# Ledger of designs, part 4: designed miniproteins, single chains, continued (5)

Each design is a single chain, and the fold is of that chain. pLDDT is the mean over its residues in the fold that is shown.

## One batch from the design tools (miniprotein)

Design m16105
Fold by ESMFold2-Fast:
Structure m16105 (fold): chain A 117 residues (1-117)
Amino acid sequence: AAPTPEQLAASLARLEEVLEGIDRKKLSEAMQLFDEGKYDEAVKLLREAAKEAIDKGASPRAIESLITLLVQVLKAAGKVDEARRFADELIQRALEKGVITPEEAERMRARVDALLA
């Protein structure tokens, strides 16, 4: 099933709490595209925002929140395989950049698994 509007709103509210290192304009544009049913364009902007956040050394919570939102958008688009692949790529990037620990990476993977269940 697609994520509910309430689940998406909760993910956005969590991102607003951890805005350091996040491109707020890209987030706003991505959510507008999502509301318009332009899922591929929304996904592209969310992936760019997540990569930029990792490269800027955003907090593990900010990275997890961006990955969560990306996974929810992809799930709404019916793209479960892409959701797992893109989440894994972002988690690996964050590990390679030293911005998250292996323990934080495993927590993020568990969160993605729960969202895609």
Scores: mean pLDDT 82

Design m16106
Fold by ESMFold2-Fast:
Structure m16106 (fold): chain A 84 residues (1-84)
Amino acid sequence: AEEKKKIQKQAAVARGELEMIDAVLPVVQAAGKDDIAAQLEQRREELRKKLAELEKIAQPSEDLLKEAQAKAAETIPVEVALIA
C-alpha cells in the first residue's frame, strides 16, 4: 500500500516535469541556449523511461498530477533562467 502511494506520487511528479520541459524546450532552443536545451533533452528522456515504468505499477490521481504540474511550472522556469 505505501509503495503504491509513493509510486503514484513519483509518477505524478515525473509527468508534470516532463510536460513542463516539453513546453519550455522550444523557448530555450529559440533563445540559443543549446547547453541548457541539451540538459533538458537528457532529463526528458530519463523522465519518459521512469514514467513508463512507474505508470505500469500505479497511475497518479488527477489531484496529484495537478499538484506536480504546478510545482514543475514553478521550478523549471527558475532552473532555465528564461525570465528577466
Scores: mean pLDDT 71

Design m16107
Fold by ESMFold2-Fast:
Structure m16107 (fold): chain A 91 residues (1-91)
Amino acid sequence: MKFAVGRTGKNRIKAVVQSDEDNVIIRLYKTIDGKTELVAERRLNAGEIWEEYIEAPKGQKVTIRVEAFDASTGELLETIEKTVEVEEPLP
């Protein structure tokens, strides 16, 4: 699985996921200030690219976790986490 995250706007993060295998269930989670929530879930086939926009408050660290599951068995195949830091210039 390929996974990238980047800040698109002051209050928005873009997550990009690409599966290397067919029939994989991908779950995207967002963690802000210790609170984790499921943002979205999608089934992907090999080579499919999924782009998701995730709302993120300005001035906070946001961790995006992606989990990949085999759609036939429900087995967890892979977990990747990336943290996006919102840089605010010091006064």
Scores: mean pLDDT 79

Design m16108
Fold by ESMFold2-Fast:
Structure m16108 (fold): chain A 88 residues (1-88)
Amino acid sequence: LTGVQRTQIASNLQRIRDLAKQVPDKATQAAINRMVDAIMHFVITGRVDDAKAFALNMRNLVQQDTSIPDDIKQQILANIDRILSILE
């Protein structure tokens, strides 16, 4: 990953973290934050395949979760998809 790609991923991860504050279920919010932390760790350590796997896991978790308001869900998914496009 280039420095520009890492900065873009960090920006998208921060946007997910900010959106997660609007998730009413505290357990779901905590789960999203843990996955953001894991993806960030894998990105900074150069573990691209692990970062991709965890981003896909987060995408599946968010897509399946019925407690997340639809507008927030779509915004989180869009940020995950941007991260996945960089990791590809």
Scores: mean pLDDT 89

Design m16109
Fold by ESMFold2-Fast:
Parts: C-alpha cells; structure tokens; sequence
Structure m16109 (fold): chain A 67 residues (1-67)
C-alpha cells in the first residue's frame, strides 16, 4: 500500500545519505559501506525491515570508526 511504499522510499533515502557520509568521512570502512549499499538494494525490493536492520548495523560500525 501507499504507506509501505512511502516507508521504503524514506529508508532508501536515509541509507543513501548514510552511504554518502560514510564514503566522505570514513572511506576505508568498507564493511559499513557494503551494509548501506545492501540496505539500499533491500529497500528497493520492498524488504524494509531487513534494510533497517542493515542500516543500524552499518551505523554502529561507522560510529566505531569515527569515535
């Protein structure tokens, strides 16, 4: 439905922004980059919950590198 489509679009946009930030600030964190790229792919397929899980995992790895 429209709500699920809106959620998938939002998750994809958030994953794309996170990917751009990781590539800009921590480009050597290939694990975080791969997780965000996979999250974008899953969101495009409508697998929103799996995309969110991978985004959370990527965020944890990115924060460990920055901190």
Amino acid sequence: GAAAEAEAKRVKEEAERALKNVKKYVPDNTEAIELYEKAIELAEKGEVEEAKRLMEQGQRLALQTIL
Scores: mean pLDDT 79

Design m16110
Fold by ESMFold2-Fast:
Structure m16110 (fold): chain A 74 residues (1-74)
Amino acid sequence: SKEEEARRYARIGALAVKYHWGEITEEDVRAIANLVAELTGIDKETAYEFAKEAADEVNKLSPEEVLKRLGEES
């Protein structure tokens, strides 16, 4: 489904940002949301919600957990 795909892309985006920069900011959440909306065709409000949820979850992860989850999403 579009929602499942959008959630997956939001998680991948959040994990990639966390891996490279160590923290996901509000600017990163907006960038992820815009990309997810473009890739999946989901509305921007829903894309932002998914990006925000993914960022909040991923920001709690250790560097080791981020690497493990990136492997699982690939």
Scores: mean pLDDT 86

Design m16111
Fold by ESMFold2-Fast:
Structure m16111 (fold): chain A 73 residues (1-73)
Amino acid sequence: GYELARRELEEALRRAEEVIRTVADTPEARELLEEARRHARLTFTVPGARASLEHKEKALRAAREAIETALRS
């Protein structure tokens, strides 16, 4: 559970940052990456399993949007 979630989030954030750095480092892509990092932290700090899963989903979605934004630049 916890270990798998952390690994998934770490990989998603690392890939998003790499794409932003190598393709297009824009303020819009960076803001989405920061949003993803915020939700990733909340995944491990909120007390409920459902709330944790919601933040994990939002973090992964924001990371994907950051990549898409960089690719559109």
Scores: mean pLDDT 85

Design m16112
Fold by ESMFold2-Fast:
Structure m16112 (fold): chain A 112 residues (1-112)
Amino acid sequence: MEEVEEHIREAIEEIEEAIEALKAGDEEEAIEELEEAIEHLKEALELAEGKLKEAIAAVIQLLELAKDLAEQGKLEEAIELAEKAKEALELALEGKPEEALELAKKALEEAL
């Protein structure tokens, strides 16, 4: 679990950098940081099981959507999804994978 938590922490740091880039209007930097966050979460996904694995998978989908929105110039919408992705990952780190999954699924449902 500690290896999974480290990958999640690295993803949160990249998401924070992506949010700052989006707020600055730096689309290219934001996309790069979102891609790095997704790669860290893919490594966490391979190690995770149960509800935590489902939560990580949902957050990856949320970040992929945030990246697509950023590519379309919809930076404010991309920020909202990135912030929700970060919140879900923080819940997962608190040992609340069910709450993390619910938050990520709701964010995906509302964005689609």
Scores: mean pLDDT 88

Design m16113
Fold by ESMFold2-Fast:
Structure m16113 (fold): chain A 94 residues (1-94)
Amino acid sequence: KVEEAEKLFEKAREALEKGDTGEAIEYAKKAVELYIEAGEYEKAAEKAEELGKLAEKLGDKQTAGAFYKLAAEAYEKAGKYEKAEELYEKALKL
């Protein structure tokens, strides 16, 4: 499961770098779901946050917001409520 999640996460990064934002979001969602099924909530959140930062650097604020929301949801599942709130706020301000 974790190896499959890592591969999907890499596909999300590649899709994002190519401008395939829809594919990037779908791959990231699947990766996060697999990490969550494995109990790896914090890792799922960290990986989604990395994609959000990459999307911001690429100038895609809408896609960055989607990734930050995905990361916030995973941080909530990890019990990291303050971190989740920060990311929800960041997504809203983009």
Scores: mean pLDDT 84

Design m16114
Fold by ESMFold2-Fast:
Structure m16114 (fold): chain A 85 residues (1-85)
Amino acid sequence: SALAEVEAHARRLQELFEEGVRKNLGEPKTEEMRRVIEEAKEAIREPGLALLAAGGSVEEALAASEETLRRLNEELPSLLGPLLA
């Protein structure tokens, strides 16, 4: 189903994000870092599901999740930098 495809894609993007964080910054050392990572993972998932629920295409939903991952990767040093000090 369209929902299953969008959910599966979002999960893959969440895994890529989490792996990228681990490779570049190591394991999250604080509860605050874990919360930021979990919030970012939800931010990857929600746009695609919202677009699909509003009658958008699967292609639009997948693209929205991918764009969110791209922006999070660009913002990651600013997002987690203060928590590494």
Scores: mean pLDDT 82

Design m16115
Fold by ESMFold2-Fast:
Structure m16115 (fold): chain A 115 residues (1-115)
Amino acid sequence: SMADLLRQIIELARQAKRLVEEARKNGHISQNMADDVLGLLDRAITLAEMALQSTDPQHVQTLAQGVKDYALSAKRLVQQHLTDPAMKDQLVSLLDQIIALAGQVIAQAKAQQAA
């Protein structure tokens, strides 16, 4: 269901936030870049939570597009500024999963609008 996809997005984004905090603590990303990535992830979580509460497929589509855009922005910052290769790969993997799931929510919301 779209709700299950949105819950998966929220959990993956929370996992990504924990890994960003660990990278910051260990000096693998600057404080300012970590704050930027965390802010993008918090915005993505907020939009996904709003989508869970929405009964309007058009509104869900718009919110899921926002989730995808924030995850893409976070991915760019992680790729450019996170120096530990293993943590970078793990974070990019989590972000790619969020992007893919957001794409699935967008597709399902569009299908519901066409029905």
Scores: mean pLDDT 92

Design m16116
Fold by ESMFold2-Fast:
Structure m16116 (fold): chain A 80 residues (1-80)
Amino acid sequence: DKVKELIDRLLAGDWEGALKLLGEILGVPVSTVRDFFRGKKLIKDPELIEKLHELVAKIADAAKGSEERDKISDAMDSME
């Protein structure tokens, strides 16, 4: 499960690995994902933005522990 692999990478603090896996899940280059999170809005596709929102929702649903959610939130903030 790619979503579980993504959660595991985020919890381990592997932001670079998490960004690469996000690119694989979304079917876009890792540079596109990185530029989006760093405010270089190369993602102009509304469908891709919606897929990102759906993925974030799936991550939140998969992380049932409060400590795990906090770590995932901190890791996602670090990608911005």
Scores: mean pLDDT 64

Design m16117
Fold by ESMFold2-Fast:
Structure m16117 (fold): chain A 74 residues (1-74)
Amino acid sequence: MPSFEEVVKKLEQMVETILEETGDEKLAQSLKDWVDDAVSKAKSAKELVLQAEALIQLIEKEDPELAEKIREVW
């Protein structure tokens, strides 16, 4: 299992990837806010990974190509 800190860094890389691929600064900011909230509330690295996987699955329903780009850094 990756450490909590490693999972946080992966989530930050995911947000940067979304910004680079979409150019949507407002979406990227909303996702950064989501990451900050999830990190503050998560009790373990495993819980944070499960929350991130759920978010990626939601993105995959709307934009499967973007989800593949995210998985390259996740």
Scores: mean pLDDT 79

Design m16118
Fold by ESMFold2-Fast:
Structure m16118 (fold): chain A 80 residues (1-80)
Amino acid sequence: SKSELLKDMITNLEQAKSWSADQQIAMVEAIEATAEKYGLEEVAKAAREARDKIEKHKNDQAAVQKVLDELIKKIEEAIK
């Protein structure tokens, strides 16, 4: 279901918090691609914006963690 797909995205992003910046970017890109495939345009847009922010700040893990948290929150709001 759409709800299960979105919950899986949240689980994957929570796991990605402990990964390298390149792996975090790859996970966010995978979420963007999945969201586009299933017509989740607001999630796809949020993931695109998150990817750009992580690439800009990939040497600042505190900034990257904040971006991942903001993306998780956007996906949680899409479940409701």
Scores: mean pLDDT 87

Design m16119
Fold by ESMFold2-Fast:
Structure m16119 (fold): chain A 86 residues (1-86)
Amino acid sequence: SREQMEELIRQAIENLEKALKLVEGEAKKYIEEAIELLRKALETLDKELLEKAIEKAEKALEKTKNPKARALLRQAIARLKRALSL
């Protein structure tokens, strides 16, 4: 449902904001880009914006070795993939 998709996107944003506090450099830029795309997706529910946000989060995951940030990024990606399936 629309409400389930919105909740998954909100939870993904929360995970990404927590990860953002733990990272620097390129990982930080990719997380910031993902959050911006997801804030737009909350208004439109555009699945293309969700797909782009997943790509940015995956790039951030490649650029950080911080285990807590990696766990938060994986949680965000999983939630966004679930939102795409709705």
Scores: mean pLDDT 91

Design m16120
Fold by ESMFold2-Fast:
Structure m16120 (fold): chain A 91 residues (1-91)
Amino acid sequence: IQEARDAFLAAYEKLKKAIEEDGSEEAKKALERLLDIVEGRIAFDSEEELRKAIEEEFKKLYEAAKTEETKKAIKEFEEAFKKLEEAVNSQ
C-alpha cells in the first residue's frame, strides 16, 4: 500500500506542476477535488456516487487540459489512482 501511495503522490505532484505551467484554473480545481475525495474530506452517500464523482472530475481534468504534457500527466495520475484503489481494496 505504501508503494501505491508514494506513486500516487508522485503522480499528483507531477500533474500539479503540469497544470501550473498549463495555467488552467478548471484543471486545478478538478485536481484539488480529486485530492479531497482521496483524503476523505468529502462524504458520499454510496460507493456508486463516489465512483461517479471521481469519473466526473477526471473528465473535467482532460477537458480543461491545454497541453499534451498535461494530458499525459493526467493519464499517469489516473493510472496511479486506480493502482492505489486496487491496493486498498486488496486488504
Scores: mean pLDDT 75

Design m16121
Fold by ESMFold2-Fast:
Structure m16121 (fold): chain A 66 residues (1-66)
Amino acid sequence: SEIEKRRAELDKLYEELKAKMTPEQRARFDEQYARLRERIEELKDNPEAVQKLLDAAIDTLKTMLS
């Protein structure tokens, strides 16, 4: 449930940032986000690593919104 809440927060921040981007910026951002999601899936057997990765990503996106 904790990881699910963080994934939902990350997705919300991602969509919010995309709304502020140009089409070219969105394409690059989509590729980066897809790679992040792949990494999270690769680490799914390690909940601590997934949580740390999600927390780092959320902090990065929040900084970009500031």
Scores: mean pLDDT 82

Design m16122
Fold by ESMFold2-Fast:
Structure m16122 (fold): chain A 93 residues (1-93)
Amino acid sequence: SALSDAEVAAVAALVEALLPDAFAAARDAYLSLGMSERDATVAAAGEVLAAARESPRPTPAQAALLAALSDAQIEDMVKRGAELAGEQTERLA
């Protein structure tokens, strides 16, 4: 099932806790595109999770993040983040 709002917030908080620098950089980039703080947080968390999942050499923090979440939670968050980023890009085009 799709993540609830509370589950989305919990996943984003975990990404920020384990990968604070990567999360902050991604969030600030999305905020610079004019996204709301809420949408930028979700997009940033999804981007950091996608990068961790696709890494051929995950760091200990990336490995811990992936181990703390189910495959379904990772997939839903990555998809939701990408959809929000895509919608914002279309608004700016």
Scores: mean pLDDT 86

Design m16123
Fold by ESMFold2-Fast:
Structure m16123 (fold): chain A 68 residues (1-68)
Amino acid sequence: SMKEKQEELIERLLKAKTIEEMVDVLVESKEKYNLSVEEILEALKEALKKTKDEKLKEMLEKIIESLK
């Protein structure tokens, strides 16, 4: 299901240590699951809600802003 695919993407985003790694995860997930930009934005926003790591929040916010 789409929810399961988004949950997998969210988990991978939360484990990313750099912006480059986060972008690679997004590109791979988009290709593998045929995710739309809207679905990617939803996953990024959910990851942002789940993390308390300030560095990870900053990286997620930068990617969200770049996709608008």
Scores: mean pLDDT 82

Design m16124
Fold by ESMFold2-Fast:
Structure m16124 (fold): chain A 81 residues (1-81)
Amino acid sequence: SKKVTKTIVKVIVEAVAATEEQMRRMLTALEAAGAELISEPRGPGDAFRAELPLDKQQAEETLALLRRLASEVRIVSEEVL
């Protein structure tokens, strides 16, 4: 038995893409990571919200990827379950 306690998190982020291409890349990355869109952007410069994967490690990896791809990213809420 490996005592690896999986930490379950609920992380909601708000992100902004400067260009349509950047927005498409970010949305594709979120879908691939299993993140859920809470609000869809209307276009470049519009903020969108997403719920990151519930597994803490996957959430952290997805957040790091968003920070690389997005013009702006902020954590709206973070809760350890």
Scores: mean pLDDT 78

Design m16125
Fold by ESMFold2-Fast:
Parts: sequence; C-alpha cells; structure tokens
Structure m16125 (fold): chain A 65 residues (1-65)
Amino acid sequence: TLTVEQLAAALHRFGGASREAARRAAEALMKGDKEQAARELHEGGLSPEQAEGAAEFAVALGAKG
C-alpha cells in the first residue's frame, strides 16, 4: 500500500501536477475519493482529461500486488 507521500510524489513526477495539487489529490485518494482527487489535479493546472488520467494512474500504482 502506498503512503500519502508516495502517492503525492507519483502524481507530481508522472502526472505533471504541482506539488500542492498532488498532495491534496493523494489525500483524497487515501480517503477513496478518486473524483475529488481528479478535481484537485484539475484545479492544480491539469485539464479534466489529464486530471482523470493522473488519478487513474495513481490508483494503478497503489494496486501493486
């Protein structure tokens, strides 16, 4: 299971979101709220499609095992 810090790093490094947006999205994902995570990434500068893709990618990274 990924930590909030690991999820935030992945969203920033691979998703292209700002560090602040990536952190908020990671916190939303840890609560099981993928829609909120996509919203945070969109408000952090990504398009809606990019934000959804980045949230999906982070979920895939969390599903290691």
Scores: mean pLDDT 74

Design m16126
Fold by ESMFold2-Fast:
Order: structure tokens, then sequence, then C-alpha cells
Structure m16126 (fold): chain A 91 residues (1-91)
């Protein structure tokens, strides 16, 4: 649907981001969209983890961590987000 297309564009924008301000703003929008559409959380969290693993940009890594922390504040998506945050912390 439109929400799935919007989230895919935001994930692409985050992956391609070179500016910390843009990365954080994109991460905020991703977290807000997941809050409105918790059914997208599993796919989004998996893609955020892949972005974190593949990026060489510390600003993008920070933005991914920010998005995961925001997603973890919602009881419906908390466990999924915390599983990835634990994986990141173990590296």
Amino acid sequence: GMAEEEIEELLKKLRESTDSREALETARKIAELVKKHPELAEKVIEELYEIWLETTNPAVRGAVEYALLEISKDERTKELANEVLKKIASL
C-alpha cells in the first residue's frame, strides 16, 4: 500500500544519506510511520539492521540506532526492536 511505498522510500533515503541532520530526520519519520503501521515493524527493523551492518557512515549508524530506540518505546514493537539493539550492542 501507500504506507509500504513511503517506508521503502524513507529506508532508501536513510541508506543513501550523507548528512547527519537528514539521516536523523529520516529516522524520525521511519519511527513515526512504524508507530502508525506496526504491521510494517518486522520488515522495517530487519532493513534498519541491514543498513547498520552495510553503512560506513557513523551518522547513518546513529540514525538507525535512534529509529530502533524510538520503535522500542511502543509495546507492540518493543521486543523486535530490542532484539536488534542487543545484536548491535554485541558487535
Scores: mean pLDDT 88

Design m16127
Fold by ESMFold2-Fast:
Structure m16127 (fold): chain A 83 residues (1-83)
Amino acid sequence: MEEIDKILKELDEALKKDPNNLEAVYRYVQKIVDYLLKNKQIDKLPEVFERVEEILVKHGWDPKTVRLWLKSVELFYKNLIGE
């Protein structure tokens, strides 16, 4: 979880420099997913993505769009592991 806090801090810092940095958003979300998969903690993905949503919304991202996108990523990985 300490590594997740580091990744979230790096995302927040990137968006402070450029709030529209879509590449950074995709890169850090992928780092979160990769870390949770490697550590067999993918069940924590919804909780971590709630924190990602808070950071993105803080920097001006649309809450509905962010929520739908993060939920699609969550469902993809839950289905992949559940089969």
Scores: mean pLDDT 82

Design m16128
Fold by ESMFold2-Fast:
Structure m16128 (fold): chain A 64 residues (1-64)
Amino acid sequence: MPVTRPASPEQRAAAEAVARSRGLTLLGAVLVTYEDGTEYIAALVQDADGTRKVLVIPLEELLA
């Protein structure tokens, strides 16, 4: 069962930078940890047209 917890300030800042680089606004971010220890950031984002979607970013790619 995946465990969901708030993203750290550093993880949220990195997710916000990724969103801005793609022309998106970050609305929220959570860290998801799977049973095998794999971690992802689930980021709620909005585009310029007001469309909202979730970006799933592997934690290792977010910190690169």
Scores: mean pLDDT 78

Design m16129
Fold by ESMFold2-Fast:
Order: C-alpha cells, then structure tokens, then sequence
Structure m16129 (fold): chain A 100 residues (1-100)
C-alpha cells in the first residue's frame, strides 16, 4: 500500500508539473509580446493569469513533495525537474528509492 501511495503522489506531481511548465511558457510568451508592444491589453491579462496559475501549481507541487517526505525549500528547480524526469523515465526505481 505504501508503494501505491507514493506512486499516486508521483503521478499527481508529474501532472501538476506539466501544468506548471505550460503556465511558465505562457508567461514567457506574454512577457515577450508585452515587451515588443504586441497586443498590450491581452498580454497584460495573460501575464496576470499565468502568474496566478504558476503560484497555484507551485503550491500544489510543494504540498505533494511534503507528502513524499521531501522539504521543497531545500530543492532547487533543477532538482525538481530531475525528480520528475527520472519518474517519467523509470517510475519503479524512483518509487523504490522513496520507500527507503
């Protein structure tokens, strides 16, 4: 049951991370458009919406990491990226590592 619990949290972390990356990309595009004077009102709204989504996804990722026994304040973004990528490539190995 513990293995199933960890796998479920990791599956949710991957889904949340995908949303986070999509929101970060949307923010980067909207900021570039605003900087270049392209559709200023739409770009300003997109920035505000993307920033809200990023904050929500970041909070959810932090909650999921804590459920795995990981302190999110001790992890860099690169370490989170590597954890998600490792789970995507080899979910069984990551689950086994977290069980120890």
Amino acid sequence: EEKERIKKILDELVETYDGYIAAELRLAVARTDLKNGIDVETSEREIAEAEKQIAEYRKKMDELLKELGIDPSKLSQDEIDRLVMRFWLDPEKVVEELLK
Scores: mean pLDDT 83

Design m16130
Fold by ESMFold2-Fast:
Structure m16130 (fold): chain A 89 residues (1-89)
Amino acid sequence: LSPEVLKELQELEEKLIQAVEEGKFEEALEKLEELEELIRSTEFPLKDEALRSLADAYLLLAEILRKEGKPELAEKAEAKAREIYEELE
């Protein structure tokens, strides 16, 4: 990973955390989708491990969404996690 890509990852993670803390769950899901795009478009060692970590993050967000009474968004996050796990054999 280049320093520029690492900075983009850190900024997206910060925005994700902020969105969750502010109750902006649709925005939080969008930030995870942006992280997914960045990971998928970047060539680096341990890319599969990064995708697994992303899938774990989607599941964590889904649990938060269900507790907050947002089952539709939770199902979307769970579907994203499943899709990533299915790609990683």
Scores: mean pLDDT 80

Design m16131
Fold by ESMFold2-Fast:
Structure m16131 (fold): chain A 95 residues (1-95)
Amino acid sequence: SEIEKLTKEFIRKVTEVYQQAIENNWSAQELEDRLNILRDEFIKKMREMGASDDFLAQAETILDGIIDFATGTNDINGVLMMSQTAAIEIVKVAE
């Protein structure tokens, strides 16, 4: 599905941004700002695909949870696991 494809691309981008933050010693605020840009782009793409307002609100809540986790931790495996869980939840909400 297109939702699954966009969700997987989003997870890939989150992982890349998080890795870049570690490598370049970014502040939590800089990481949060970059992840929020990715979240906004994802929501915009979903809206352009005709996703419902209810779906968009639920997806945004799930993505905000990932961002909060990523900015509060230095555990890349934890970020990857949280991101995978969020991808499953987003796809489930889209059903």
Scores: mean pLDDT 78

Design m16132
Fold by ESMFold2-Fast:
Structure m16132 (fold): chain A 81 residues (1-81)
Amino acid sequence: MKTLEELLAEAEKVISTIFLIGLIENDQKAIDLANEFSEKVIEILREYEKTGNEEEAVKRLQELIDEAKSKIKELYPNLKI
């Protein structure tokens, strides 16, 4: 199982990549997507701060990363992520 730190690093990399694509391509949909996922990461971390439940935080971050990769592939099918 990936650690919380490893998943946070992966989430940052994916979200930053989506945001950079949005800036370079002037694609508001990609920028909005990156912002949406950034907010969801903050929500997961806030829940972790309240509960201390690392297993739940890890699960939610993995699901979020998978969703982010799926959605950016729908916008940019030729993107290697």
Scores: mean pLDDT 82

Design m16133
Fold by ESMFold2-Fast:
Structure m16133 (fold): chain A 59 residues (1-59)
Amino acid sequence: SADDEAAREVGERGGRALRAGDYEGALRVGQEGISKGLTTGAGVAGGAVLQEARELLAA
């Protein structure tokens, strides 16, 4: 579905940013996902990316 595709895209883009050490980029991707709705696959994926980026920035 379109939501499954969006969730996968957010996860992939967020994961790439995190692996590259681009935590600000990961935060932006996470926020983009969340903007699609907290109960959507994209929003859930975005929330996970955002949390991981915050944890890495706090380390």
Scores: mean pLDDT 82

Design m16134
Fold by ESMFold2-Fast:
Structure m16134 (fold): chain A 100 residues (1-100)
Amino acid sequence: DPVLSKEALERMARTVAAEFGLPDDPRTRAAALLYSLIEDVFGFSKEEIEKMFGIPFDLETLLSLTPEQLINLLKEIAKKAGVPQSQIDSLIEFLKELLS
C-alpha cells in the first residue's frame, strides 16, 4: 500500500515531530506516527479517540505511553478502522523498529 509504505510512514513521523518542535528520537517518532495515522489515514478525530479510550489524544499523552501501550493503542484503533490484519501486523513491526 503506497500510503502505508515504510518510506511514507517515516516521512509522516518526521513531519509531525518537526511541526511540534520535538526531539528526533525513536519514542517521539513512534508517537508522531501514531498521531498522524489516526487522523490522516484512519480518519478518526481527536474527540472520537478520546471518547473510545477515555484518554486525552495529544502528542504529550502519547509520549507518556510505554512502547507496549503505544503498540496496543495502534492495534485497537486500526482494528476499529477496519484495517486488514496483514497491514496491522506490518504497522506494528514498523512501530517496533522505530522504538528500538
Scores: mean pLDDT 74

Design m16135
Fold by ESMFold2-Fast:
Structure m16135 (fold): chain A 83 residues (1-83)
Amino acid sequence: MTPEELLARYRARLAADPNFKVENGEFRLDEDGRLVETGKFTETYGKPEEEIVTDSPASQEDAEKVRKLGEEGKGYKITRNIK
């Protein structure tokens, strides 16, 4: 997944859910004012009560954990290391 594809996904999610937040530390502004990844992907929703760390696009297990936390009204934080 390219940084451009990841940004497109985050923008689509923000349009669908205004409570979705992206931490400033995971992205920086380039010279054209576009958001680019810093080699770390961190998603934060609400107040994080559980942190999920993954080295790849979310597995079915990670997606299930995020869905369950969201349904319980809990915040979550996902950190992905992209190589």
Scores: mean pLDDT 54

Design m16136
Fold by ESMFold2-Fast:
Structure m16136 (fold): chain A 75 residues (1-75)
Amino acid sequence: KEIKVEAGENGFGVVFDESGFVSAVIPNSPAEQAGLQQGDVIVSINGEKPSSRKITKGDEVVVERGGEKIKFIVL
């Protein structure tokens, strides 16, 4: 499953820790519009460990939800 989403001027809008666990999704953010949810696990950003860095334009983000992997391409 692959979803393209624009980051927007204020960033992607997700809060996650160094393990990739999504603790919050900012209301009215690109992340919310793309369907990201609290409790999702980011498994990689550009093929690397998430490391709690800011997600920005050009990033490829893979999340896991209920055993399914979802790819988000940030435009």
Scores: mean pLDDT 76

Design m16137
Fold by ESMFold2-Fast:
Structure m16137 (fold): chain A 78 residues (1-78)
Amino acid sequence: DAERLGEMAEFGAIRILELNGIEPTPEQRQAIRDAGKMAAEKGYLTEEHGPLSGGGVAISMLGALHPEIAREILKLGR
């Protein structure tokens, strides 16, 4: 289910970002979730991924779809 894989990827992506001192806004979280869902629908994100690896896929997909948003998220890490 692409919806649930997107939710798992959002959770993992937020954890990755938090470990790097980044706290995404609600709008950025939504963009990550949407990117994760898109990756799942395209078969790039599967049940074989754990939350952290799934989060990495979602961040990569976000960078491909919306490089400006990905750049802003990375700028929040102080």
Scores: mean pLDDT 81

Design m16138
Fold by ESMFold2-Fast:
Structure m16138 (fold): chain A 92 residues (1-92)
Amino acid sequence: MKITIVATGLDKKEAEYLKKQIEMGGGAKVEINEDGTITITTESGYLGAAKAKNLADAFGAEVKIFVDGKEITLPKIGASPEGLDLILKDEL
């Protein structure tokens, strides 16, 4: 299962800083496009995707998450029951 996170709305400097923060945490590949779009591929399943999304959200990015090419919504941990269910499915 491949989880891909696409972050938009960041400038080049913010994108490079976010890339360094995610790479320091490990378990994810980060690519920055010329248009400022950041593609993050996580090795850590749903929990890793939620963590990467939370970092991108903290930088003010607009974040979309794809599982095997299908878009899904992962809210912050504790923000909604749906987000909690997705995390529990990854842990169980």
Scores: mean pLDDT 65

